# Designs tried in a protein design run: designed miniproteins, single chains, continued (3). Part 53

Each design is a single chain, and the fold is of that chain. pLDDT is the mean over its residues in the fold that is shown.

## One batch from the design tools (miniprotein)

Design m9827
Fold by ESMFold2-Fast:
Structure m9827 (fold): chain A 86 residues (1-86)
Amino acid sequence: MLSDEQIAALAARLQRELGLTPEQAEAIARAASGLLVPDRAEIAAIARAVGVPEELWDRVFELVSRFKLEIETDEGIELIKRAVAA
């Protein structure tokens, strides 16, 4: 699961890049936090439920997927750095 800080960061990015409302962005970020792997259909269903325009659903999925990949990559790099330093 994403931390509260990571959820806030994802919500802020959704607002900045896609023009979502704070309520839409927070709902999507919190729901995405519960997903191990972002599924396009699940993200689209959440976006639809919070009133995001259909033309943005693919962009929401791409942004969420990229954000999660960035988090996983950063965590992996830090784990390797700590193992080498020990």
Scores: mean pLDDT 75

Design m9828
Fold by ESMFold2-Fast:
Order: C-alpha cells, then sequence, then structure tokens
Structure m9828 (fold): chain A 89 residues (1-89)
C-alpha cells in the first residue's frame, strides 16, 4: 500500500544519506551499502528501487571517484524522499 511504500522510501532515503557519509571514508563500502538499500527498496518499489540500484551498480562497476559516489548516493536519497512525499500527500 502507498503508506507502507512511503515508509520504505523514507527509510531508504535515510540509509542512502548515511551511505554517502560512509563513502567519504570508504567509497566501496558506501556504494555497497547503497546497493543493499536499493535492493531492499526494489522489493517494495520496483521502479524507484530499480533505478537507484542500476545507477549505484554502474558507479561501482566504473570505479567512480569518492566525490561522484557521494553525489550519486545523495541524489538517490533525494529521489527516494521526494517519492515518499508524493505518496504521503
Amino acid sequence: RAAERAEALRRAAEGLEYAAELARENTYAGLQMGIGIARTLREVDPETGGRILDALQAALDAGSSTEEAIELLREAARLAREEAERLAA
């Protein structure tokens, strides 16, 4: 249901923000955390979770810089939060 999906999106956004902070210390660990969060989100919201997962996996496979990884994780968190707000309205 929309309320359950909104809660999952809010939790994902919080986790992705934490993953961005982790990426400053260890880029690989931050991206891997973000990928795990996106996989869990995909089970509840396949479209949003899948898009975030694809972007973060591509960044990991490409060996993205710490700065780029942080930006992507923060953008993913923003997308999840905006979708949660849309569903909760």
Scores: mean pLDDT 87

Design m9829
Fold by ESMFold2-Fast:
Structure m9829 (fold): chain A 70 residues (1-70)
Amino acid sequence: EFQQQLEEQRIQSLRDSLNKANAEIDKEIKTLEEQAKKASPEERVKLQRQINILRDVKEALELIADVTLS
């Protein structure tokens, strides 16, 4: 029972870390999207590239959470 509780705490800590990472990525994407609205065409391309990378990272983290923590 004690060993089971320790494993549950580890899984919960990992889940909390993934949730925090996803929330931080969402916040950063929104900030970049707002910057892109006001940016030059050249800067907009760079910002869109950063947004796409962050979106892909978020999707990967969500998939990991679904597969390993479900």
Scores: mean pLDDT 79

Design m9830
Fold by ESMFold2-Fast:
Structure m9830 (fold): chain A 100 residues (1-100)
Amino acid sequence: MSEFEKLYEEALRLIEEADRLIAEARAALAAGDLARAEALVRRVEELARELEKIIEEMKKLTTDDKEQIKRLVILQLRLIAIRAEAFVLRRQLERARAAA
């Protein structure tokens, strides 16, 4: 397995973990479990930072290979989506705490 492929598979694993934790954070917020929601949102924010580091490493390995460029673009779009979801969840958590 190439270093690029290894990093790509790791990035996909982090994305799957982040998507799962986002769903769990939404469920925790809906249930009023603010402590659990905080822990889950914090972990999503951490995974987003880890994903960004992997994408930056992959950029250094990327050639003029169209498939490699396509994979990088897909990962960058997924990182943007994860960050947007984490931002929304963070704001919902802050509002829920203020209302309690």
Scores: mean pLDDT 88

Design m9831
Fold by ESMFold2-Fast:
Structure m9831 (fold): chain A 74 residues (1-74)
Amino acid sequence: SATQARVDALVDEFGVLWEEFQRALAAGDRAGAQALLARMQGLLDQLSAYADQFPDVVASAQAVVDLARAQLAA
């Protein structure tokens, strides 16, 4: 469906940002990591519109954002 395709695209983009976030943190680029976290939060906000149809997807994305915040704060 068109909805499934949109959710898949958002998940794919989220995965790319998560990899970039981890790379930025490993490089000591805290400013870059913070900007990437903000973009991940934006994608999570978009995914949250689909929470009724894809609750596990939204929950997984939320857990990753929470982990990213914890890692950036450390």
Scores: mean pLDDT 91

Design m9832
Fold by ESMFold2-Fast:
Structure m9832 (fold): chain A 80 residues (1-80)
Amino acid sequence: DGYLDRLKREYRAFVEGAEKLGIDSPELEAARRVLEAYDTKTPEEFLLAHEDARSDLLGLTPEQREKRREAVKELIEKRK
């Protein structure tokens, strides 16, 4: 399995575990959005969705979010 397959598995395990324990949190909602992106979008869009969800949870400013998105896009380009 590739890195993205492992990342999806980790998100799925977190969501399933949290749901079984009855945990309801912003982190769980963010994880669900990332899993949805994995199933419906390209690997690049999945990585951007992952970063966006993380930025939401950290309460980052629009400027900080844009810098992080640019860093993720640069990482994607270097991996091609």
Scores: mean pLDDT 71

Design m9833
Fold by ESMFold2-Fast:
Structure m9833 (fold): chain A 112 residues (1-112)
Amino acid sequence: SQVERLAEALGIPLPVAEKILEVVGPLSDEEIAAIKEKVEELKDEYDLVKRIEIIANDKRLSDKVKAALILSLVYNSVDQEVIEKAKEAIESLKDEELKEKALKFLSETHGI
């Protein structure tokens, strides 16, 4: 049920949400709510690069929430600027173990 809730909150397919959840680990109800709120805030107002920048710089978001949001925006991108901005944003995370897992996801998905 957490995979289904995350997929709905992020607006992504269930298999992608499952892979993201493997990277970030279990999310609290408050973290899933924060994800949903941030997606609704940004989805019609900003391009992907700007959304990634806003997410990376939001001090109210946990590293898990930031990683889940950023990976959801980049997983199907073919735009090198979006992919590079996502990598930069993930490299700015404070949680070193989460950072390594998220960078591995980017490497396996985009070859970076």
Scores: mean pLDDT 87

Design m9834
Fold by ESMFold2-Fast:
Structure m9834 (fold): chain A 84 residues (1-84)
Amino acid sequence: EEEERRKKLEEQAKKAKKDLDEFYNWVIDYLKKVDPNAQPFIDDLKALYEKWKKKIEAETDPEKKINLYQRAAIDLLVRYNMYL
């Protein structure tokens, strides 16, 4: 039961990572296409993304990793919206 629960959380963490990475890449690609002056915003978002990656990589608990991926996605979304 505990092993099955952990596998589900690990799968959810893997999906959360993929969703975050895809969202980040989409935002960067979009900004590059629509705003030639977006480089400072792109650099800021890259720094934020790398900061979150380091924090998440240091976490070993898959449930906490899921929470961190979700927080990272929200933080990136808020930052992105503030620059628009």
Scores: mean pLDDT 83

Design m9835
Fold by ESMFold2-Fast:
Structure m9835 (fold): chain A 93 residues (1-93)
Amino acid sequence: SNDEQLRRELSEAFQHAGEARRAAEQGNTEKAREYLERGIESVREAIELDPENEEIRKAQEYLEKALEAVEQGNTEEAVRYAELAQEYLLKAY
């Protein structure tokens, strides 16, 4: 069902954001980037399933900000933005 697929995409985005946060906390910017890119892909699919959900769009915004922070070597900001993305993904359930 759309609801089951949506929950799966939200769960995958949440998991990848958490993995990105952990990698950034360890200073592993390459691994953080990979997980953020996967999280962004999952959240993009969730937006297609529920395009009017503002919580999912906020999660996308924060994952993209986390990715920008990683590209700049700012792991502290990357952790903060990934955590905010996880909060909005939980609100989207």
Scores: mean pLDDT 90

Design m9836
Fold by ESMFold2-Fast:
Order: structure tokens, then sequence, then C-alpha cells
Structure m9836 (fold): chain A 69 residues (1-69)
């Protein structure tokens, strides 16, 4: 595995973790904290060139949680 592949795999794992944290916080009504988690996931996805479908899904979650504030 190349350094680039390893970085991408780590980024994918971190994105999933932050999305999970965001969903958990949203379920608890902690919308500001959920937004922060989704924003971190989005930053990592964009920085590491994850698929457009993943980026779009995170952007949709961000929009959804912002509307619940």
Amino acid sequence: VSEEELDREIAEALVLIYVGIGRSLEKQGKYDEAIEAYEKALQLAREHGLPESVIRDIERELKRVKEKK
C-alpha cells in the first residue's frame, strides 16, 4: 500500500467516524456539535479526494441539521 492509499484509507475511516458522531449528536439534539462533526468530515473528504457522492451526502447532512436549529 502506498502512502497516498494509506492516507485515503485513514481519511475514509475518519470521515465515517465524524459522520457517525454527527448523527449521534443530532439524535441528542446537540445540533451545533453535530454541525462541527459533519464539517470536519466534509473537510477531510474534500482534502483527500473522496468520491463526489460521499461529499454530496455529507453536504446534505449538514444542510439538514442546520435547518433543525
Scores: mean pLDDT 81

Design m9837
Fold by ESMFold2-Fast:
Structure m9837 (fold): chain A 52 residues (1-52)
Amino acid sequence: KEELKEQARALLRSRGVTDFKDEHLEQAVEILEKLGIPLTPHLVVSVAISLI
């Protein structure tokens, strides 16, 4: 969902993280979907940060 990725990008930037790539966000979404965890911007951000 594009809106979800945009919200996650905004959260990352608000935390001072600017060196992430969109592929990190897409990988985070896929990981959460595979684990059956609900997709929220906060969870996507938490996983994406761990991938940077």
Scores: mean pLDDT 76

Design m9838
Fold by ESMFold2-Fast:
Structure m9838 (fold): chain A 55 residues (1-55)
Amino acid sequence: SPLERMQALYREAQAELRELDPDYPVKPLPTSASELSDAYIEALGRIRELREKRE
């Protein structure tokens, strides 16, 4: 389902985020598609920020 696909993408983003910043708190999976989408976009933004700081 689209929701399950978004959850998988969010888990991948959270895994990458933990590699870049192990001290960053991992939040539980959101239950709504809207909240999950927002959380995923936020995680991608943080990943980009951390990568740019290192590069």
Scores: mean pLDDT 76

Design m9839
Fold by ESMFold2-Fast:
Structure m9839 (fold): chain A 65 residues (1-65)
Amino acid sequence: SMEEQEKLLEKALEELERLDREGTLAVIRGDMARVEEIQARIREIVEKALKELSEELKKKLLDSL
């Protein structure tokens, strides 16, 4: 349903925001292994969301990146 897709988008955006903050801190610390791990997790979240979201919600996800 559209409501389920909107909840999926909201959860994806919340997790991506958390990972963005963690990634910034990892860069500041020079922890490049952690940066690579975070980048891989971001890709996984985005790919999963894009498979499940409608075209309208995909645009909202991509516009927020």
Scores: mean pLDDT 84

Design m9840
Fold by ESMFold2-Fast:
Structure m9840 (fold): chain A 89 residues (1-89)
Amino acid sequence: SEEEESLAQLLATSGDEEVVELLRELLEALKAGDKERAYELAVKLLERTYKLINERKPFTEEEQKEVEEKKKEILAELHKFLGLAPPAA
């Protein structure tokens, strides 16, 4: 979709081809109904994205805690959305 292309262009403009590749693989996994693969790719995409953000503006210790908490929240919501068992607390 146009939103997928726009997001891919933004990520490509960031200079990170790995993020673009992970996004493409995530979309293919979702189209195939491979929920487990989609979750795995989303985890990798999220980790890579935050790493790139941190490289541009390093997180403070407090910001790093917030990032880790936010990642857990996003992944828990994704797990629920995909109908997978909830992640271990």
Scores: mean pLDDT 71

Design m9841
Fold by ESMFold2-Fast:
Structure m9841 (fold): chain A 90 residues (1-90)
Amino acid sequence: SKAAEIKKELLDTIKKLADEAGASEEVKTRLLNIAEAFAAYAEASSKEDAEKAAKAAVEEIRRIGKEAGLSEEVIKAMSEAVLKAGEEII
């Protein structure tokens, strides 16, 4: 399905960005869990609720990324991937 393809692209993007940034397995798992939970919720939601969920997921990713010492560039790229997925998954 389109939603499954968007979810896969989002998870692959988050994993790639975390791997390239040298994030630990614990940090990667936390980031992927946020992205996966967001995608599952957004797929079953209205457009408005999916957009709200994307913003909430971005805030969690920013928090985890800052705690883990990821660069603002990496955090921004992850955030943009989540927002794009939120726009397209419905």
Scores: mean pLDDT 84

Design m9842
Fold by ESMFold2-Fast:
Structure m9842 (fold): chain A 72 residues (1-72)
Amino acid sequence: DKKKKEAEKKIEELEKQSEEEFRKMSELALEKLKQSSDPSVGSGLAIRAIGDGVDFYIKAKKESRELKKKAE
């Protein structure tokens, strides 16, 4: 089914994008935590960066689920 193959390709692309973005935000958060002269400031920035990554991942997963439902 052509529609199912197109949906699967789009879902895979969204998952790759969300994983890459989450990885980048996690790495940035860890770097800021390690290099902060004030641990409290570094921790706050790291938590925010992780939060942004989680939000992006949740949105991408929601879009993937919607596409999968339409393909079924």
Scores: mean pLDDT 69

Design m9843
Fold by ESMFold2-Fast:
Structure m9843 (fold): chain A 105 residues (1-105)
Amino acid sequence: SQAQADQLLQKGNQLKAQGDYEGAKQLYQQAIDLDPKNYKALYNLGTVYFNLGDYEEALAYFEKTVKILEEELKKNPSFDREVELSLARMAVSVTRLALGIRPAP
C-alpha cells in the first residue's frame, strides 16, 4: 500500500536524521517492498548507502530514481518532479565520480 510505504518512508527519514542509518535502510527497503515505484524511498535509500560509503549500491538506487521520475514526467509534467529529477541526476553524477567513473569527454 502506498499509504503504508509513505509511513515507513517518514519513519526512515526520522532514523536517518538521528544517524541510525541501519534502521533507516530497513524502513526504506520495506517501503520499496510495498511500493517499488516510491522514488522518494529509493532516493533516500541511495543517500543512506552513499553516506555509508557503499557507492555501487547508492548508484543503483539513484539510477532507479531517475528512471521512475523520467517515466512519471512523460505522463504528467510537474515542476516539483523536475526538481526531484535534477537532484537525482546530480546524485548519480556525484556517485559516479566517487566510484572513479570519468564523465564522457
Scores: mean pLDDT 87

Design m9844
Fold by ESMFold2-Fast:
Structure m9844 (fold): chain A 68 residues (1-68)
Amino acid sequence: MEARLAAIEAALEQLSKSLSPEDVKASGDFMIAYEEKRLKEEGASQEEIDAFVAKAKKIGDDLVAKAS
């Protein structure tokens, strides 16, 4: 879980160097949806999925706020 959150943060930080804040947010939302699907396929609990989505959205929101 933590490694996936770190990977999303690193990817969004890299994208923030070349994309608008709106595009960074859209990319983050897409990455979160992809990882949510993967967690469901791996048999993660709903509580684990919800916690991941909440943390990942916060990472994306924080990066968009910094980029604006």
Scores: mean pLDDT 79

Design m9845
Fold by ESMFold2-Fast:
Structure m9845 (fold): chain A 61 residues (1-61)
Amino acid sequence: SEGVEAWGKAGSLAYQKALDAGATEEQAFYGGTVGSIWGAFLGKEGVDEGAELGVQYGLEK
């Protein structure tokens, strides 16, 4: 459950941060997806790191 919570939080945070940075909804979706994957991998302590990795991925598309 903790990994699922980190997945959701990192993904939502990445999506919102990407939009705030001027990303399109498609870029934000990609960023959210990558953020979720990293959040699940890193756990609750890595939510911010996972989100940042997701934002970087989304903005590169």
Scores: mean pLDDT 79

Design m9846
Fold by ESMFold2-Fast:
Structure m9846 (fold): chain A 71 residues (1-71)
Amino acid sequence: MSRADLEALIEQYRAYARSLLPRDPETAEEILRKVDELEALVREDASQEEITRKLGELNELINEGLQRLDA
């Protein structure tokens, strides 16, 4: 994944979290925290393994948030 792809994905996650704030602020804030952690890893030129792990955490959190909104 390129840096530009990662930056685009980070912005997509932030947009999603902002849309979630009025309905589920706890999950939205957790997503924003994880996005900030991912951005820090990208800035620090962290390993692909570390970036992939953080993306996995974000994807799991988003899926959990979507499930809670449906309930």
Scores: mean pLDDT 77

Design m9847
Fold by ESMFold2-Fast:
Structure m9847 (fold): chain A 70 residues (1-70)
Amino acid sequence: MEELKKLIEKIKEGKATDEEINKAIELVVNYLQSKGKEKEAKELAEKALEAKLNKDYEGLAEILEEGLKL
């Protein structure tokens, strides 16, 4: 969890590599799926990929942080 929070902070600062961004998204999606929240995991993955495509790293970080609260 600490590593994931550091990755999200790094994404928010615009310092994350593409691999680190993909890893953070995958970790949050897997976390939600492990809790049986498959619909929320799918919606989060779609929103996160859209934010990444638009280079909206602040929005991406917010999406991932909200996912961890579910």
Scores: mean pLDDT 83

Design m9848
Fold by ESMFold2-Fast:
Structure m9848 (fold): chain A 68 residues (1-68)
Amino acid sequence: SAEEELRLTLEEIFENDDPDFVLSTVRVILRHGTPEARRIVREVVEEHRDKFTPEQLAEIDRAFAEAE
C-alpha cells in the first residue's frame, strides 16, 4: 500500500542518517500529504527524535502545528 511504501521510504532515509533530507521530506508530506501520510510521518519522526538537533526538532514541531 502507499502507506507501507511511505513508511519504508522514511525508515530508509532515517537509516542513512541524513536529518536535513528527512526534515525536507517531513515538511513536504505535512504540507501536501494525505491525513494518513501525515500520521505515518509523525509516528516515524517520534520514533527517531534522538537523531535530530534541537533546532531541527523545533522546525518539525512547527511543521506539525501548521499541518493541524
Scores: mean pLDDT 76

Design m9849
Fold by ESMFold2-Fast:
Parts: C-alpha cells; sequence; structure tokens
Structure m9849 (fold): chain A 64 residues (1-64)
C-alpha cells in the first residue's frame, strides 16, 4: 500500500528522497491524504520508483 511505498522512500540513502518519504508518512499518519498525494506527485517528478508514483496517485484519488 501507500505506507509501504513511502517507507521504502524514507529509507532511501539519498537525503532529498528520504525527507520526502518521511513527509508523506507524516501526512498519512495525520489523515492528510492531499498532502500525501502532493508528496507522491513530487516523488514522480524526481524520477522515483513507479510504486511510489502509484501510491501517490492513489492517495490523491482518495483525497478528491
Amino acid sequence: GAREAFEAVAADPEPLAAEAGRAALRALDQGNWTAAASAGSAFHAMGTTPEVSAAGARAYELAK
């Protein structure tokens, strides 16, 4: 699910990716799907994995 994908990004050795992953996890924990979806969109723009992009898109769909 989205949490697992964001946890994988949060564990990334690249600092910007890890910070973005942690921000998305915090948004999910606070029930802020819109912020989580925004983070997922940013991950996609950064050339992140398809899994993170798909999780972000799904969170965005749920936030609409």
Scores: mean pLDDT 65

Design m9850
Fold by ESMFold2-Fast:
Structure m9850 (fold): chain A 97 residues (1-97)
Amino acid sequence: SDEELLAFLLEVARRFGPTTALNLAIDELVEKEPEEMIELALKAGASKDMPRTALQYNGAVIRLKEILRKRVKGPENTSLLDLIARLVEAEERRRRG
């Protein structure tokens, strides 16, 4: 579920930083739902000539951004790394407030 993926990402980001969290969350999406990731990339306009691995990672990036945007607010062009950093900050404020 989206909530389970967010919990996983937040735990990894707190322990190992946002870049490690991003990479592991993408790997999790690709391992669990590789065909859905490919379909998402193709629907978003990715080239059909791209390697399967590239399509899987492209789709995982799109999916992760959708999930993060439901939890964290930011400008439309906010990077995935910045969205993860904002998620960690929001959790820290929640625990301290």
Scores: mean pLDDT 83

Design m9851
Fold by ESMFold2-Fast:
Formats: C-alpha cells, structure tokens, sequence
Structure m9851 (fold): chain A 68 residues (1-68)
C-alpha cells in the first residue's frame, strides 16, 4: 500500500546517502506493512530512521507502534 511505497522511496534515498542500515530498516518496514503487521512495520521504520540520524522520527514511529 501507500505506506510501503513511501518506505521503499525512503530506503532508496538512504542508500544514495550511504546509509545501508537505514535502507534495510525502511525495506523491512515496507515488507511488514505489506503483511498487515503495522506495529512491527513502525518499529522497523523507527530503526531505519534512527540509523539515518533522525531520532525524532524514530521516536514518533516507536510511540505509534506502542499505541497499537
């Protein structure tokens, strides 16, 4: 769905910026989202954001995952 597509775009940008761990997290988030595992997808997305140097985005993703 839309969330998975956005995460794949984020993964490509992370690779272009030399952040392969961030790219892996975003791709894992997209995979989990496609399986309907929303909380796990948000956690993986947060791990990707943290690896990309975006701790505020990571925190938001983790907090949303805990609410689900």
Amino acid sequence: GEAGELLLVAAERAEENGAPKAAAGFRRGAELASQGKVAEALKATGEGAEAAGAPESAKSAYELAEEL
Scores: mean pLDDT 80

Design m9852
Fold by ESMFold2-Fast:
Structure m9852 (fold): chain A 95 residues (1-95)
Amino acid sequence: GLRVEVTAPASVTAGSPLEVTVRLSGAEGWFTVRVDLLDSSGNVVASAAGLIRAGGEVTLTLTAPSTPGTYTVVAEVLDEEGRLVGSASATVTVS
C-alpha cells in the first residue's frame, strides 16, 4: 500500500529555515506534496508544495514562525486529480 513518511527537526530557531523531507513508497508515478505548518490552534502559518516521484523523497523548506511554541507539520500527498492519497505529521518546537 501507499506509505507517506515525514521527517522534520524536533526543534528550530524562530525565523530560521525549516527543512521538511517527505518520502513516498508503495506507489508509482508522480504526486503533489503539500506541507502545512500548523500552530496550536490549527491555523496554517506556513506552507510549501512540490512534486514527488513514488519511491523517492523531496525536501521542502519553510520559514519557521517568529512566535515560539509547538507546531505541527502536516504533509499531504495528492494524485494528479487533486485527491488526497496519503498524509503524515510531525511535531516541531520553535524557540
Scores: mean pLDDT 88

Design m9853
Fold by ESMFold2-Fast:
Structure m9853 (fold): chain A 106 residues (1-106)
Amino acid sequence: MEIELPVFDLFRLLYELGKEAGIPKEVLDEAMRKLLEAVQPYYDEAIEAVKAGDLEKAREYMEKAARNALSVFKEIAEKYIGKKVTGEIVRVDPETVTALVRVKIE
């Protein structure tokens, strides 16, 4: 499977893949918390940078959030779901505090 999606849609994708793989809800909930904890600090900093009018700093924090999201998504998918994952950032949209990512799952 190869898909392009908004970076925060990785949470939905991880949840769907985990359910299909029969992962217990408690394990899946813990994995989702781990993904959130890896992303939230950088996302919060990106929002504050946008409020300050610093779009360059917002872009840098969103790049960090997206890289961490892809890294943790890969770790969880490989460890718990048994699928190999590669991911890349396609673009960062600092004004909307988001990024588009491409993920390949095998």
Scores: mean pLDDT 86

Design m9854
Fold by ESMFold2-Fast:
Structure m9854 (fold): chain A 81 residues (1-81)
Amino acid sequence: MMLSEEEALEKGKEVARKGEETGDVEAFRKELEEIMSQMSPEVRAKVMGELLDWMLKEKASGELQRAVLELALEEQEKARA
C-alpha cells in the first residue's frame, strides 16, 4: 500500500526521533527502508531529500543523517540503472 509524501515524511520524522532517543541506527535504517518500500519512486526521492533537510535543521545525530544520505544515494543509483 502506497504512502503519500506527507504520510511518508511524518513516519520518517517519527522513526528519526526514535533513533535519536534509542541510539539504534540499525533499527532506524531498517524502519526507514520499510517506509521507503511503501512509496512510489517519485515520492521516495522527495521524502528522502525533505527528511534529510529537516534532520540537518533540527541538528539530528550525524549517524542518523548519514543513514538517510546512504539510503538516498542507493535510490539515486537505482534511478540511473
Scores: mean pLDDT 77

Design m9855
Fold by ESMFold2-Fast:
Structure m9855 (fold): chain A 82 residues (1-82)
Amino acid sequence: KKDYLDVALELAKFAERLVREGRLDEAIAAVKGAARHLEAAGLTEAAKRVLELAREAEASKDPEERKRLILEGIEVIREAVK
């Protein structure tokens, strides 16, 4: 379980860097990856919320809205990881 949380946190950090670089599609993929690791760790509600935010980011065509949704997902991941 602990290893899953460490990977989720590293993916969240990676997603934040991708956002800074304007690589939003890759950032969404990283956030989805983090959600899978949260689910594997038993944090199913946090994983669902992160996936919902990632889907909204995929549906948006506004880069600033996509960025906001990705960053919100990253915040959820960080708060879920103790």
Scores: mean pLDDT 86

Design m9856
Fold by ESMFold2-Fast:
Structure m9856 (fold): chain A 116 residues (1-116)
Amino acid sequence: SSVLSPAQEAVILRHLEEIARAAAEATGLPLPPAAASIEEALDLILEMARRIEPRYPKLSAMLQYFARNLLPSVIEAVEKLRSRGFSEEEQLASIELLLEQARDRIIAALEREKAA
């Protein structure tokens, strides 16, 4: 009943779990529990951002922005592609690329803040 297909939701959830794991490992936080939904995974990322804020305020701000804006942005992109006749495979490829780029930006931001 959502705008997103089950396959799209599964891909988003997998990438969010990998981002949360990478952020936890890089900042010395405990590994996050498995999330049952995209909303739960985003809430876990927001909680991680809150915990790391004293040590990594710039990364925290980036994770908060990411968690608040990711799902609306992905939905908008998927609706736009779907309305223009792009295939489900093309929609999935767009989601994958967007999430991979987001992960790379988060890791780069962390490494910059660690070097400061």
Scores: mean pLDDT 84

Design m9857
Fold by ESMFold2-Fast:
Structure m9857 (fold): chain A 71 residues (1-71)
Amino acid sequence: MLEEIERAALEEARRALAAVVGEETAERIMAAALAGDSAAVADLLDTLPAEKQEQVRAALGAVQREAAARL
């Protein structure tokens, strides 16, 4: 059950990110985040305008909160 919730949340986050930054960049951000590579995530965000950076952080934060709430 927890794995299914995490998978659904990750897929939703990936779709939300792709809508903001495009599929290639969204995939790179998700891969770095799942690997725990905070430096790579920060580097990718730094390539984006501030408005899109906030949208990406909001999407990732929502996924983390949802996963924590379902524990």
Scores: mean pLDDT 72

Design m9858
Fold by ESMFold2-Fast:
Structure m9858 (fold): chain A 72 residues (1-72)
Amino acid sequence: ALEEAIARSEALVRAVPAEELRLAEEAERLRLAGLSLAEAARALGVSPATVSRALRLREELRAQAEAIYAEA
């Protein structure tokens, strides 16, 4: 059921450190605002590789959540 799918997606999010989730959310927000990877990295005080990794983590979590909800 959908409730079990929600619980599974929440468990995936809980497995990731809160700091990494916040960085991923801020990086995506800046990218949606039109900033490049380099500009987002400068704004966040991290390397472009760190921003790229954070965005990848966010996409992986989204894809896993979509798969869980598709099974519900």
Scores: mean pLDDT 75

Design m9859
Fold by ESMFold2-Fast:
Structure m9859 (fold): chain A 87 residues (1-87)
Amino acid sequence: SPIERLKAMRDAVLEYLKELKEKAKTPEIQKAIDEAMKRVNELFDEAIKKLKEAKTPEEQSKILDEAQQRVEDIFNELYEKIKEIEK
């Protein structure tokens, strides 16, 4: 189901961020990862709410695609922030 796909995506993303945090060398990087994890949880909560209201397979697909894009945006912002901290 689309909700199961979102939950699986969330779990995979959060697991990756937890592993990244464990390898983080500074408290500042750990804080950046914690903020990213919070944004990921908020994103998936919103996506699940939207999926419950979606009436067509096309609307469901759009919500899944939007969630994927927003995850990519969060990762890009996190990687840029880590790069700045490591300077």
Scores: mean pLDDT 87

Design m9860
Fold by ESMFold2-Fast:
Structure m9860 (fold): chain A 69 residues (1-69)
Amino acid sequence: GEAAIRAAERELARLVAQGHVIPSEVARQVLEAAGRGDLETLRRLLLEAGLSEEQADRVVAAVREAIAA
Protein backbone atom coordinates (compact mmCIF):
# COMPACT_ATOMS: atom_id res chain seq x y z
CA GLY A 1 0.00 0.00 0.00
CA GLU A 2 0.91 3.70 -0.15
CA ALA A 3 2.14 3.83 3.48
CA ALA A 4 4.60 1.00 2.77
CA ILE A 5 5.89 2.73 -0.40
CA ARG A 6 6.31 6.00 1.54
CA ALA A 7 8.27 4.21 4.31
CA ALA A 8 10.56 2.59 1.72
CA GLU A 9 11.10 5.93 -0.11
CA ARG A 10 12.03 7.61 3.19
CA GLU A 11 14.57 4.87 4.05
CA LEU A 12 16.09 4.90 0.54
CA ALA A 13 16.42 8.72 0.75
CA ARG A 14 18.19 8.31 4.13
CA LEU A 15 20.65 5.78 2.63
CA VAL A 16 21.37 8.09 -0.34
CA ALA A 17 21.96 10.99 2.10
CA GLN A 18 24.49 8.74 3.90
CA GLY A 19 26.41 8.26 0.62
CA HIS A 20 24.93 5.02 -0.72
CA VAL A 21 24.39 4.76 -4.49
CA ILE A 22 21.11 3.05 -5.32
CA PRO A 23 20.40 2.61 -9.06
CA SER A 24 16.97 3.94 -10.17
CA GLU A 25 15.88 0.48 -11.43
CA VAL A 26 16.72 -1.10 -8.03
CA ALA A 27 14.86 1.71 -6.21
CA ARG A 28 11.80 1.07 -8.44
CA GLN A 29 11.84 -2.68 -7.69
CA VAL A 30 12.24 -2.00 -3.94
CA LEU A 31 9.23 0.37 -3.96
CA GLU A 32 7.14 -2.18 -5.92
CA ALA A 33 8.00 -4.95 -3.43
CA ALA A 34 7.19 -2.61 -0.50
CA GLY A 35 3.84 -1.67 -2.11
CA ARG A 36 2.93 -5.38 -2.38
CA GLY A 37 4.01 -6.06 1.23
CA ASP A 38 6.53 -8.61 -0.13
CA LEU A 39 9.09 -8.28 2.66
CA GLU A 40 11.14 -11.32 1.51
CA THR A 41 11.65 -9.87 -2.00
CA LEU A 42 12.26 -6.42 -0.47
CA ARG A 43 15.05 -7.77 1.77
CA ARG A 44 16.62 -9.80 -1.09
CA LEU A 45 16.65 -6.80 -3.49
CA LEU A 46 18.36 -4.61 -0.87
CA LEU A 47 21.05 -7.23 -0.17
CA GLU A 48 21.63 -7.76 -3.93
CA ALA A 49 22.03 -3.96 -4.27
CA GLY A 50 25.01 -4.18 -1.89
CA LEU A 51 23.42 -3.07 1.37
CA SER A 52 24.44 -4.78 4.62
CA GLU A 53 22.03 -7.07 6.47
CA GLU A 54 21.69 -4.35 9.14
CA GLN A 55 20.77 -1.71 6.51
CA ALA A 56 18.36 -4.07 4.71
CA ASP A 57 16.70 -5.06 8.03
CA ARG A 58 16.14 -1.36 8.91
CA VAL A 59 14.29 -0.79 5.62
CA VAL A 60 12.24 -3.99 6.08
CA ALA A 61 11.35 -2.96 9.67
CA ALA A 62 10.16 0.49 8.51
CA VAL A 63 7.97 -1.08 5.78
CA ARG A 64 6.60 -3.70 8.23
CA GLU A 65 5.66 -0.95 10.73
CA ALA A 66 3.91 1.06 7.97
CA ILE A 67 1.90 -2.04 6.90
CA ALA A 68 0.90 -2.75 10.56
CA ALA A 69 -0.33 0.83 11.13
Scores: mean pLDDT 85

Design m9861
Fold by ESMFold2-Fast:
Structure m9861 (fold): chain A 91 residues (1-91)
Amino acid sequence: SIEEALEKPVEEQWKFLQRALNVIHTLSVEEARALGELIRKIERESTDPNILFYARLLRRLLTTPEFVEALKKVGVSDEKIAALREAALAE
């Protein structure tokens, strides 16, 4: 289920989320966009179930108000969040 997929190994989820959160607030808008593009590319090209779950988890979190507010709380600007979401969630 989606709930079980979101409960993938906590150390992997934590590592990815912490890395994304930690670097995003220090990145430029263009760098945040590039990070979103990278996440999208990894999801498209990866055959690893763990990586796919991570990309899907991050995309899902980026659509949640709680995660967006968490990003703002750590100093990520609205412009950077918009750039990241636009690139990561693009079809």
Scores: mean pLDDT 69

